# Ledger of designs, part 57: designed miniproteins, single chains, continued (5)

Each design is a single chain, and the fold is of that chain. pLDDT is the mean over its residues in the fold that is shown.

## One batch from the design tools (miniprotein)

Design m18097
Fold by ESMFold2-Fast:
Formats: C-alpha cells, structure tokens, sequence
Structure m18097 (fold): chain A 90 residues (1-90)
C-alpha cells in the first residue's frame, strides 16, 4: 500500500529531523550533561512509542492507527525540541 509506505517514510523523516535538531541544541548548549541526558531520554522514549504504534497500526484494520502514528510523531517531535530548549536555557 503506497499510503502505508508514505506514512512510514514521513515518521522516519520526522524522527531523523528531531534527532538533528536535538544534536544542534546539545552543541549550542556546549554539551551540557543535563541537555545530553534529557535528549537521550526523550529520543529513546519517542523511538519506542513510535515503534509500538507502528506495530499496532500494521496489526489493526483501517487508516485511523496510521493517522494516530503520524500525529504522535509530530507531537512528540515538538514536545522533545521545546523541552530541550528549556533545559538548555536553564
């Protein structure tokens, strides 16, 4: 299904862009341990949640699980970056 492949690529792209932005924030913070630790924690939590939602979507009929996955990816990306910026400013 081309739609399923598109969602997978979009989720993977969101995760990669989130990792790049997190790395930028870490670098700009001067590699503060608290920023590095928070980034590692949030990115790991994001990856595990998206993996679980992908597995659930592949085993659930309909498009709603894939819509939820994509929305969750976008929301977690925003939350991760906003939190890292706050930690870096502290």
Amino acid sequence: DPGVELVKKEVEQILEETKKEAERIIKESGYKPEVVEEAEKLLKEMEEELKKLWEEAMNTPGVEPFIKLLKTAKEKAKETIERLKKVAES
Scores: mean pLDDT 86

Design m18098
Fold by ESMFold2-Fast:
Structure m18098 (fold): chain A 93 residues (1-93)
Amino acid sequence: MASLSQSQEEMEEAIKANLEDALAAAEAGDTASAAAHLTAASLLYVAMRVSGLKPSEELVEALEEAARRFEELGDLEGAEAARKLAERAREEL
């Protein structure tokens, strides 16, 4: 696989960190904090795309995994948000 640029790696790490924080909040029953972290992940994704960076396959897989985990936790709104972001990232891959 091709190495990510330093800027892309930093942005993708920030997106994944927000996904993990969102999942932790959802597991704790804090759906408001989960939604806030998902919003942050989405905004970081938009910033990455505006910077001319395309998502990696790893980021798409992380977003798809997050959507499944939200569904398993019963956070259907979180699952929908993560799934929509994953679908967008896959199209822009």
Scores: mean pLDDT 85

Design m18099
Fold by ESMFold2-Fast:
Structure m18099 (fold): chain A 64 residues (1-64)
Amino acid sequence: SDEEIEELVETLRTSTDPAEKKKAAEALGEIGDPRAVEPLREIIATTTDDVVKLFAGVALQKIA
């Protein structure tokens, strides 16, 4: 749903917990909604956490 995608994107952008960000990226990849593409690209470009970057990259590959 739109609300689910918005909440996952918000978690990806604003959470201070890398484990929560990783789960949000994974869930966005499983949903496969193209609205997640730009948020995932942004987190790949800006994150300092290699695990979050990896999961965001995998999610982006599933969607795009």
Scores: mean pLDDT 82

Design m18100
Fold by ESMFold2-Fast:
Structure m18100 (fold): chain A 55 residues (1-55)
Amino acid sequence: DEEIAKLTEEAKEYNKKMQEYLKQGDTDKAREFLEKSVEKTKQNLKLSEEAARRA
């Protein structure tokens, strides 16, 4: 499923941004990107569960 793959890559990208901001000491921006990564992961899990049930 291309949508699941896209959400996974988006979550990884947000996690990478979070790590970069943590290294800079910008904890507020790091937290923002962590929340975005978590949101993409939740969407990915929901779609993955639906795809698995129908497969």
Scores: mean pLDDT 79

Design m18101
Fold by ESMFold2-Fast:
Structure m18101 (fold): chain A 84 residues (1-84)
Amino acid sequence: LLRPNPELQALLRSVGETKETYTEGEIVQAILRYIEQQKLLDPATGDVAVVSDTPLGKLLGVDSFHLSDMTPFIELIKRHATEV
């Protein structure tokens, strides 16, 4: 199980996640809910637009990515969650 740092926990709380620990899949699903809630996904292309000054942009460290590429999520989890 993974414990998110305060920065990731703030994003998770914005989509209704209030647990202390998560699986990797639960964190990914919460971020996907955030993307849907903020209307960041282009449904025609599968591209997600993020800006570096947003909470998600700061966590990902990229300006855009394709939804099929899980690399940004894996790197986010490695940087912002600790195995417990």
Scores: mean pLDDT 77

Design m18102
Fold by ESMFold2-Fast:
Structure m18102 (fold): chain A 73 residues (1-73)
Amino acid sequence: ADALRDEAIAQLRAAGVKSITVTTADGKTTTYDVDKMSDDELRALLDRIAEAARRGQAGEAPEFGVSLTLEDP
């Protein structure tokens, strides 16, 4: 489980992902700055995303979305 999360974090950084935007079922959007997050914080975020996704699947309509953004000024 942790190895898969570590791989996911490495993939996000290798892809140059600058921020992760999470939209919850209530329509709330939260943006996380990947460069300002530790690996532990990213693992915690991924765990919360996985839990929210599982809860969303219980209702047939996935009202949960995750968007990855690349920002290079």
Scores: mean pLDDT 65

Design m18103
Fold by ESMFold2-Fast:
Structure m18103 (fold): chain A 69 residues (1-69)
Amino acid sequence: LADEIARHRALAAEHEALADEYNTLSQKYRDLGDQAKADAWNTKAAYHRGLAQSHRARADALEAELKAQ
C-alpha cells in the first residue's frame, strides 16, 4: 500500500511538472504570435494536469484507507 501511494505521488508530481513546462511553452508561443502552437501546448498541459489530479486523488484515497486501519 505505501509503495502504491508513493508511486501515485511520484506520477502526480511528474505529470504536474510536465503540465507546468507545457503551459510555459504555450505562453511563449502565444507571445510569439503562434496561436496554433500555443493551443497545442496548452492542450498537452491540460492533459497532464488532469493525469496529475487523478494520481493525487488516488494517492489521497489510499493514504486515507491506510490511516483508517
Scores: mean pLDDT 87

Design m18104
Fold by ESMFold2-Fast:
Structure m18104 (fold): chain A 79 residues (1-79)
Amino acid sequence: SMLEEKFKREVEERAKEAYELTKKGKVEEAEKLLEEEEKLLELARAAHAETPSAAGEFVVAYLEETIKAMKEAIEEAKK
C-alpha cells in the first residue's frame, strides 16, 4: 500500500513535469525525459527476463505506467 502510493505519486510528478515542459514550449526536453524513461523500461525488461523476480515485475509495470502517463500529458499539453 505505502509502496503503491509512493510510485503513484512519482508517476504523477513525472507526468506533470512533462506536461509543464511541453506547455512552456520545451517539447524537446519533455520528449528527452520520455526517451530516458523508455530506455529505463528496456533495461528493466532485460533484467527481469534474465533474472525474473516480483520486484522486477513491479518495476516494469510502474515504468510502463509512467511512460503512458507522460505520453498522455505531452499530447494533452500540445492541445
Scores: mean pLDDT 85

Design m18105
Fold by ESMFold2-Fast:
Structure m18105 (fold): chain A 52 residues (1-52)
Amino acid sequence: TQKDVDLIQELSKLNGELGGSAVDILNKASRSMVKGEGEEEAKKSLEKMKEL
């Protein structure tokens, strides 16, 4: 969905700002969203990356 795309873009942007330190979090969130389980997981990952 568009919301999933927006979350991936936000995670990718944050990963770039962190110098790629959160690539594992980004990859996990992407896989979860493909399975339809990922919206809440992606939000948690996004908040986690913001704390880095």
Scores: mean pLDDT 65

Design m18106
Fold by ESMFold2-Fast:
Structure m18106 (fold): chain A 70 residues (1-70)
Amino acid sequence: SEKADELLREKNKKLVAELKAEEKAIEEEIKKNPEMDKKEIRDRVLKATGRAIREIGDVLQEILDEKRAQ
């Protein structure tokens, strides 16, 4: 389980970094276009968050499959 736990930690670090990068990208777009539709901003946030949740789910599935094999 140590290797599986390490994979989950590394994946979480990458996903957090990607979410922070998207936050900064959205902030930059807002600065260039202050009239940007709030719904478009929200949809981008939800899309990025949904992607992160799916990727964490995939890693958790692999961990559970490994534990089931033990």
Scores: mean pLDDT 80

Design m18107
Fold by ESMFold2-Fast:
Structure m18107 (fold): chain A 58 residues (1-58)
Amino acid sequence: SKIEELEKKLEELEKKLANAREQLAKSSGTTRLVGEKELKKLEEELERVKKELKELKE
């Protein structure tokens, strides 16, 4: 179902976010700046998936 697909995507995004945060903590200079932008994109995608899941459960 669409809900199951989104729940799977949510789990995968949470894992990617956790990994990105660990990599960001170990980064410096330009690499850190790039990592911060990537982290923000992942956080925005996570929020989108959460909102879509909420809408489908309504």
Scores: mean pLDDT 81

Design m18108
Fold by ESMFold2-Fast:
Structure m18108 (fold): chain A 85 residues (1-85)
Amino acid sequence: MNEERARKLLEEARKLGDPVTVRMIEKALEKKPTEEDVRRIEEEIRATLETRKFFEDLASGKLSIEGLREEYAKRLGIEVPPRPP
């Protein structure tokens, strides 16, 4: 099961054009992937998809500079202080 799951994730990572995740999966397949390896790979692919969507929304104008500042601060857990007068 884990090898089959890892192979499916490898195809998904190749489709996304993420060489780092592809390398991680290839390394895991070399040593027979564990359940932990598969979970870690799934997490990495999810993070890549979220990052890609963020930049796509930015490029399409769906996110404004003001919205970017707030969204970015929220993701990093940073409070955006109000600008002093």
Scores: mean pLDDT 70

Design m18109
Fold by ESMFold2-Fast:
Structure m18109 (fold): chain A 58 residues (1-58)
Amino acid sequence: GSVIERVAEHDSGVTGKQISEAVEALKAGDWKRLEELAKEAGLTVEQLKNIAEAALAS
């Protein structure tokens, strides 16, 4: 896709795979992995943690 399409995809947040990996990292207490996943998704660690916690609660 174009750069614009990639930006729109980035604005849609994290993929289901990234959320799943973030949940696993959170359960393991692996904050470094959470930080790396957040950086890849263009989010802060706090934002990704909140998404992972919401996924765990559902």
Scores: mean pLDDT 70

Design m18110
Fold by ESMFold2-Fast:
Structure m18110 (fold): chain A 59 residues (1-59)
Amino acid sequence: SLAEAAERLAEEMVANPDMSDEEAAALAERLGLDAGMGRTAAALAREDPERALAAGRAL
């Protein structure tokens, strides 16, 4: 589901803080999400990892 894919993306971003925005976009596309969601998730994970995970679960 979209929610499960978004949660997985958020978890991967938090687990790998060295992941670039482009790598996050590629991961989002592999999970069936929009590349823009990957870039947004990467930015949120760097600023507030706990909030990024909560946002992913809320989708």
Scores: mean pLDDT 70

Design m18111
Fold by ESMFold2-Fast:
Structure m18111 (fold): chain A 59 residues (1-59)
Amino acid sequence: RRRAVLLRAAAAILRVSADITAELGKRGKISEEQAKREVEADLAAAEALEAEAAELERA
């Protein structure tokens, strides 16, 4: 298996998780402060995984 494919899949899951968390915060299901922190963490993790995948895919 290609490691880059798995990293991109993990990043995509984190971005979907961030979208869901943002919606929960907007709807008052969790605190907006908590939602913001979790979204920032998930997006930072997704960007790191995407950067690592790009390095592995670079010619």
Scores: mean pLDDT 81

Design m18112
Fold by ESMFold2-Fast:
Structure m18112 (fold): chain A 65 residues (1-65)
Amino acid sequence: HMEEVKKFDEINQKAADAARAALAAYRARHPGPVTPEQRDEMNIEVARAASQARKEAEKEYEKLK
């Protein structure tokens, strides 16, 4: 049980870290006021980064059986 909980927490943490990094990177490229279109692009980029990190972490744990 504890090992499964730690695995889940690590996957979620990696996804959260990727999302924060993507948001910070987007903001660094667009330092001025964000347009509605840029906000949508930012949301898509952040969601994609989080999803990718989660999938990579899950695959890593599958290989360690």
Scores: mean pLDDT 77

Design m18113
Fold by ESMFold2-Fast:
Order: structure tokens, then C-alpha cells, then sequence
Structure m18113 (fold): chain A 55 residues (1-55)
């Protein structure tokens, strides 16, 4: 079984799950943005650089 020191509280696990679900939604939006960038400029790196700049 897992070592006693590696216990993750249920609270922490729930938060991580919620974060994962939010990241999934963000990933979908990012995929759409990248597809658009590929269609318009064929330069994914340019699109990603601008996204990072906007932060």
C-alpha cells in the first residue's frame, strides 16, 4: 500500500481534479487557436509567442 507519508488529503485530491478539468477546457481552446494559426499563417511558433506575450 502507499506509505503513510504519501497521504494526499481528500481536499487536495479534489482541488487537483478541478484544476485538471479546467486545464482540459483550456487545452480544447488552445487546440482551436493553434488550428486557426496553422490555417492562416502556418506559423504555430508565432501564435504561441504572441499568446505568451499576452499572458
Amino acid sequence: GPPPAAVLPEERAAILREIAERLRAIGDALDAALARARATGESISEALARAGEAS
Scores: mean pLDDT 69

Design m18114
Fold by ESMFold2-Fast:
Structure m18114 (fold): chain A 60 residues (1-60)
Amino acid sequence: MSKEERIELALKLIEKMEFPSEEERKKVLEEAKKLIEEADESNITAVEGAVLYALGLNLE
């Protein structure tokens, strides 16, 4: 699976998730898009972690 495919899947998950408000959902999407734009090959793990964090998921 390519870097772009993995990031696209994460964005689609954000779109499908319930949020307390549309403002919160939009904020999370904007943050995720910013991280994607700044990402390079060496940062793929960090980008994935940041997107999961933006989804409100605790990795622990």
Scores: mean pLDDT 61

Design m18115
Fold by ESMFold2-Fast:
Structure m18115 (fold): chain A 92 residues (1-92)
Amino acid sequence: MEEKLEEGLELFKKGLEAFEKKDYEKAIEYLTKAAELFKETDPKLAALAYTYLGEAYAKQGDYEKAIEAYEKALELDPENERARKNLEKVKE
């Protein structure tokens, strides 16, 4: 369990670094893996990873996958304001 959390945090950090560099393909890859690891250990971290995953998909113009990622984030953390606001914007 601890090893999954540590691996998830490393992948999440790499995903955020890729996102900042506008390498959305790599961000999606790392954030997807991080979200899967966090899902088993920390639902709020999983929700955060899915929120950034949705943002990366939206940056690529894949709004269908962005919506799916934000909905998964809200299933894990219904109080995730960032996911809620991003979901509202992408459904416009």
Scores: mean pLDDT 86

Design m18116
Fold by ESMFold2-Fast:
Parts: C-alpha cells; sequence; structure tokens
Structure m18116 (fold): chain A 65 residues (1-65)
C-alpha cells in the first residue's frame, strides 16, 4: 500500500494546490519505486489534467513496474 499511499498524497496535493504535499508524495514515490514511478505519477496526473488518455496510460504503466 506504500506506493498507492504516496500516489494519493501527490494527487491530493495537486487537487488542493498544496505544493508541499504534491512534492512529498512524488518524493515518496521516487524512494519507493524509483524515478520511473515518480515520473509515471507525474504523467498520470498531467494526462488526467489534459484528458490525454495515452499520457495517463503511460504514467500508469510506469507506476505498475
Amino acid sequence: MKIAEARTRAGDGYQNKDEKAEKEGLEELRRLGGEEVAEGARKAIEGGKKKDVELAQEGAALIGK
């Protein structure tokens, strides 16, 4: 549940415009799954924001590795 928890924190930080929570969530993802997982979470958030399904899927795939 650690990666899911960090991802939720990053997402909540983004939604609430809490830059600290967003950064802490992404940093925790990087520590738990490495840079690819952090980049995946960033792409998933960006894909959701832009409604870019392909970008969101790329992000999800990186998180799942």
Scores: mean pLDDT 70

Design m18117
Fold by ESMFold2-Fast:
Structure m18117 (fold): chain A 66 residues (1-66)
Amino acid sequence: SMQDKVDKMSQFMGDLIRRYLAGEISREEGVELLRKKLRELGFSDEEIESFINAFLSVVDELEKQR
């Protein structure tokens, strides 16, 4: 279902943010990994763009709090 896709995306995005904060991946690597996962989950191009923008907004906000 769409809800199952969103739940899996949210879990994956949370994992990427954690790995980014731990210095395990770059911002660019995180975007690439997220884009690949969203395509595998069957999201549209518009939805992928929206989720990538949300991920980048969270990352940028967390960097401002350092």
Scores: mean pLDDT 83

Design m18118
Fold by ESMFold2-Fast:
Structure m18118 (fold): chain A 85 residues (1-85)
Amino acid sequence: SNLVEPDRIRERLEEAERLLEEGIANGDRALLEEARRLAEETLAEARELLAKAGPGASQDVRDFLEEAIRRAEALIARAEEALAA
């Protein structure tokens, strides 16, 4: 893939959102489980990148990763709610 970390994180979050929306619309548990899995993997990567961000990391990089973490957590919560329905 020619994607750098920010673009890869964005694409994974967009894919997780798409899978979640399709899973809810179709009542497809497999899509909801894949959305949760992809969001969990993206959350883990964003947390790892934020932890590795030293004092030299820009505020823009930190803001991006913190937003990606919040977005991934929200996707996981929505997928879990849909799976419990």
Scores: mean pLDDT 85

Design m18119
Fold by ESMFold2-Fast:
Structure m18119 (fold): chain A 84 residues (1-84)
Amino acid sequence: TEVAEKAVETARKAVELAGESGDRELLARAIGALLRAVGALIEAEEAAARGDAARLAAAEAEAERALAEAKEVIEEAEKAIKEK
């Protein structure tokens, strides 16, 4: 669940920075990444509670994808803020 928790934390930062950037498209992408990260966290916690290793691995993979997407949004948002 550590990867899923990190994905949610990173996606929340992406939403904050995208909001500061004023770029609506970046904000929409950030919100999408956050929703995916939260979904992955819920799935990971449910899988862990049930001892479902395959479902846990799938949730962690989804969390890793959400984390990567959130990092891309952060980079783009920081660039947009700097160019203001």
Scores: mean pLDDT 85

Design m18120
Fold by ESMFold2-Fast:
Structure m18120 (fold): chain A 72 residues (1-72)
Amino acid sequence: MAREYLEKGKRALEEGKYEEAIEYAQTAINLSTDDRVRAEGLRVLADAYKKMGQDKLAARLYEVADRLARRA
């Protein structure tokens, strides 16, 4: 289930549907206890915020994703 929402989030990013990408990424993060899946979700979330001009928020999310990926 979490992986399905991650895939939908990535597709929404490709289609320029940034708010939809954020919703899918957040759902994937909330459904998963796997640090790798959560890190991927955080990267999708960061990419969406970056595309929307929220560069500082995106930078913080990339940092959290990187730390989470190192724990996995």
Scores: mean pLDDT 84

Design m18121
Fold by ESMFold2-Fast:
Structure m18121 (fold): chain A 59 residues (1-59)
Amino acid sequence: KYDELLDKAGASETEKEVFRLHFYERLPLAEIAKRLGISPATVSRMLKRTKKKIEEVEA
């Protein structure tokens, strides 16, 4: 369900994976960052951006 919404919002594959790991797996940002080989700050920015994109699509 979320994958379809994320596609509609124009999220990248990395943004979708970050969103899934955070909301489905409930992983902390540090663990998501470690898994994907990016910084926790990047994970935080991706989540914020993806959430904004979803809100804009649902508006």
Scores: mean pLDDT 76

Design m18122
Fold by ESMFold2-Fast:
Structure m18122 (fold): chain A 98 residues (1-98)
Amino acid sequence: MIEEKSKTFTLAPGESGSFEFEAEEDGVYSISVTNLSDQPVTVKVTVENEEGEKAEKTFDLAPLGSGSFTVKLKKGKYKVTVENLSDKPATIQVTVIK
């Protein structure tokens, strides 16, 4: 079964939001990012382990647009951070799927 962990953030310009998730098994995980705002946004999504190792991607998202990337993770705790690089407030949904 595909387990999904999702969080919605409302971020001011330059603001970051984060959430933690547990990778219960080794494997390939998909990080999906959706712009729920009515304006284009640029956001950076970072997935970081407890040792500070990072995978990141920057997305240019149209209004109601989405993007995704895949990461190979080991079992353990991870922090997902989303940063609003835009000059306007943004509402962003981030979902982790295995």
Scores: mean pLDDT 82

Design m18123
Fold by ESMFold2-Fast:
Structure m18123 (fold): chain A 61 residues (1-61)
Amino acid sequence: MIDEAEVNATLYLIQAVLAEKAGDYKTAAEYYRKAADFLESVDPELAEQYRKKAEEMEKKA
């Protein structure tokens, strides 16, 4: 059974990584947060990790 939340989190993570590589830290932060929100019900520890990553991106923006 495919977890739709995990699939959506993966799509947002791809967007976050692409934005980070492009130097668009504000957009990267937004996508890391969206990914974390979808991961909250599946893997709350991983969700927290990505929320910290989003905060890191905002500090660079």
Scores: mean pLDDT 80

Design m18124
Fold by ESMFold2-Fast:
Structure m18124 (fold): chain A 102 residues (1-102)
Amino acid sequence: MEITLEAEKPVITAEGIVKGKVSLRIDGKEVSFEVDGTIEEARKVARKAAEQAESLGLPDIAKAFREMAEADSPEELVKAMERVIQAAVDAYNRAVDALQAA
């Protein structure tokens, strides 16, 4: 069973560019998000990632991505990205715990 999590702390550059990354893979299921661009670009990528997470049965991650897609400011976007990372960490830990319980 393959379980991997990669995440980079979200940042806003002096030019107003949003940068962030999260990738979660659990036994053939993958949700990935990477942004290096404007708030509009980040919102577009987040909407796509939310749909992917829902289709894979990861509702907490999907909810966090929807909150990111609705962010109106760089500060809200960064906070939403941090919530996505937390949801991914929680999913990763649950998958690891399930393996140890078996």
Scores: mean pLDDT 79

Design m18125
Fold by ESMFold2-Fast:
Structure m18125 (fold): chain A 68 residues (1-68)
Amino acid sequence: MRPERLSPEEARRLAEEYIEKIKEAVQKGDKNKAASLLVAGYLVLAMSDLPEEEKRRLFEELKKAFEE
């Protein structure tokens, strides 16, 4: 079994941080940074043991932050 690196609490906090950082990067017009942060946020969720419903919500928030 692959080692789990992120607790649910850490994954939630990191995802929220990435959402805010993506919004900031988009506001500054730094599309490359925003895209990199989006990928990093997706990896955080993929490496976490969060409930599927919560992962779905956070994925949508990350995507929406990038689309703003």
Scores: mean pLDDT 77

Design m18126
Fold by ESMFold2-Fast:
Structure m18126 (fold): chain A 95 residues (1-95)
Amino acid sequence: NPRAQNAVETARDMIDQAEASLEKVKQMLEELKNLPPEEQQKKTALLNKAIDQHVESARDALRRAEALGADPTDLAALRERIREVEKQAEEIKNL
């Protein structure tokens, strides 16, 4: 099903972007480690927002892919990647 495949590819692209932004936040926090927590949070706020938006878009695309009959194995793999990004993003917000 081409529509299911397109939705899977959209979900992967959104997850890839969320993962890339997550790595940028981790790098920035290492560079900002000597600054107060409030300043670290302020400087990473835009990237944290971008991560949240990409995760939401990935979840929406994944729901469309499932409704269109995408491969359950692909869906499971993408759900695990979303869960890991959400976990790491939450850990960063609580620093």
Scores: mean pLDDT 86

Design m18127
Fold by ESMFold2-Fast:
Structure m18127 (fold): chain A 75 residues (1-75)
Amino acid sequence: MREEVIKKAAELAREGKYKEALKLVVEAFGPGILNAEEVALAAGVSKEEILKVINSQVVFDPFKIMEEIFKLASK
């Protein structure tokens, strides 16, 4: 269920497979920054790092923001 998908996406993001993580999350829950935040938190990324990515955006593009959040899990 939701928790299982979040865990799988977190594993993919940690491995640098952020595009696969993005596809999995979008197909399961739709395009939402909060969905990417849940995955990154599960991957061990701090909420402060996630917030910094969100707050640095000039244009609100949920897909771009989700991808950048997932990249934090691998580096």
Scores: mean pLDDT 77

Design m18129
Fold by ESMFold2-Fast:
Structure m18129 (fold): chain A 60 residues (1-60)
Amino acid sequence: REVTAAQAAEAARLLAEGLSPAEVARRTGIPLLYVEILVQDMRDSGLSPEEVAARLEARL
């Protein structure tokens, strides 16, 4: 199963709201490992969760 751009955007939005990766995975249905990878990618890129959410939403 592929994670959709809409699910990724929602996950980034929930992370911006201060939810834990586990809670984001539970609410979005995305596997926890994918949410953890997204968090790591944000750290490596120096982007805030708010910036990632905005960029992913712009792709929709």
Scores: mean pLDDT 75

Design m18130
Fold by ESMFold2-Fast:
Structure m18130 (fold): chain A 58 residues (1-58)
Amino acid sequence: GVVPPLPPDASELEREVHKLYQEIKELLEKLPEDPEGSQKKMQELVEKIEKLVEEAAK
């Protein structure tokens, strides 16, 4: 579905998660046009998600 707009009182974690969801959406749209660049970008996004999950799991 469409990622909802961030509320003005969103936390830093929520803002980072929202940015990652937007980047994932753009990556999925570009994937059939630029699979190699998309693969590298996907790896970077996965690493960012893993760090956010680790922070949230504290």
Scores: mean pLDDT 73

Design m18131
Fold by ESMFold2-Fast:
Structure m18131 (fold): chain A 60 residues (1-60)
Amino acid sequence: MRAALDELVRAIAERDFARVRELLARHPSELLRELARTWVDTYGDEEERRTVHGILAETA
């Protein structure tokens, strides 16, 4: 989980949304999905929040 979370945060910061989608698909964990949502809601800008929320909806 921690390694996947670290990769997820890096991908969001680099705006590598293809990598975000890949990580969420490869690690089908509600905890990881919640951590992604919480991270962008707390620290992300509007574009990052919108894009990550879209990916979470697509990979549900």
Scores: mean pLDDT 76

Design m18132
Fold by ESMFold2-Fast:
Structure m18132 (fold): chain A 61 residues (1-61)
Amino acid sequence: SMADEQAMADTAVEAYRLLRAGRWEEAEALVREAVASLKDPDLRAQLESAFRAIKANVEAR
């Protein structure tokens, strides 16, 4: 749904900001809560995959 897509987008943006600030535990918690709220398993998988990619990119110097 549009609401699920918006929630996913908002979560990805905020998680990226938290990771860049070194607030990794908060980013993990935010994404975990968002994944739990999504009904669509494809959207859950997409958000989890996006978060893994964002973490890998932020960890790279």
Scores: mean pLDDT 81

Design m18133
Fold by ESMFold2-Fast:
Structure m18133 (fold): chain A 71 residues (1-71)
Amino acid sequence: MVLDVSSLSADEQVLAEAENAVKAAVDNNEEIDFKELAKELLKEYPESKLSEKELEEKIKEIYEKIKKEKS
């Protein structure tokens, strides 16, 4: 496997999209399916080196942070 800066950038982009999606869902009082969101984001960013499980866990962390800030 080739390690490059653009691969890290893709991971950063998918995490930014995850944070935006979580913020929108919390603002609208919508339920978040963390696993489904992780799958959809990885489908949009196939060059990301994050696994579905890693992204799901990161989305949960983002959700907990945003939920505490807005509660």
Scores: mean pLDDT 75

Design m18134
Fold by ESMFold2-Fast:
Structure m18134 (fold): chain A 81 residues (1-81)
Amino acid sequence: GPAPAPGDAERGKELWEKYMAGMHGADGKGGKGPDVTTAGKTWTVDDFADLMQNGIGDFKMPGVGLSMQDIRDILAYLSTL
């Protein structure tokens, strides 16, 4: 859809590759894909926000957290898979 959109799948792909692809990689490894495939259809921005605010901290990233906009972008990307 036209801008301003709630999520940008192209930017979401870049964020996914930077922060999450090292953990999850590509789908289709030895059966059903991980929750990443379902997340794009089921998870809300709130679900991703909780994960990013709590899970990203485990990567010891200094002062770096994903914004709600970043989370929407990632969710938009996952919804295209």
Scores: mean pLDDT 55

Design m18135
Fold by ESMFold2-Fast:
Structure m18135 (fold): chain A 58 residues (1-58)
Amino acid sequence: AEQARVDAEIEQLRLELAKRAKKLMTEGSEKGLSDDEIALEVQKLANEGAARIAALRA
């Protein structure tokens, strides 16, 4: 079913976004960014991810 394929893609995307968020936090700390600056970058990634998930469900 098309829905099952979309659900699988969303789950895979969520896993990739979580991995990217961890990398962003690590690299941000290494670059000397503050916790607030890292949080803003993670929030941007979360917003982009939510938009992509919404597009897959549309």
Scores: mean pLDDT 80

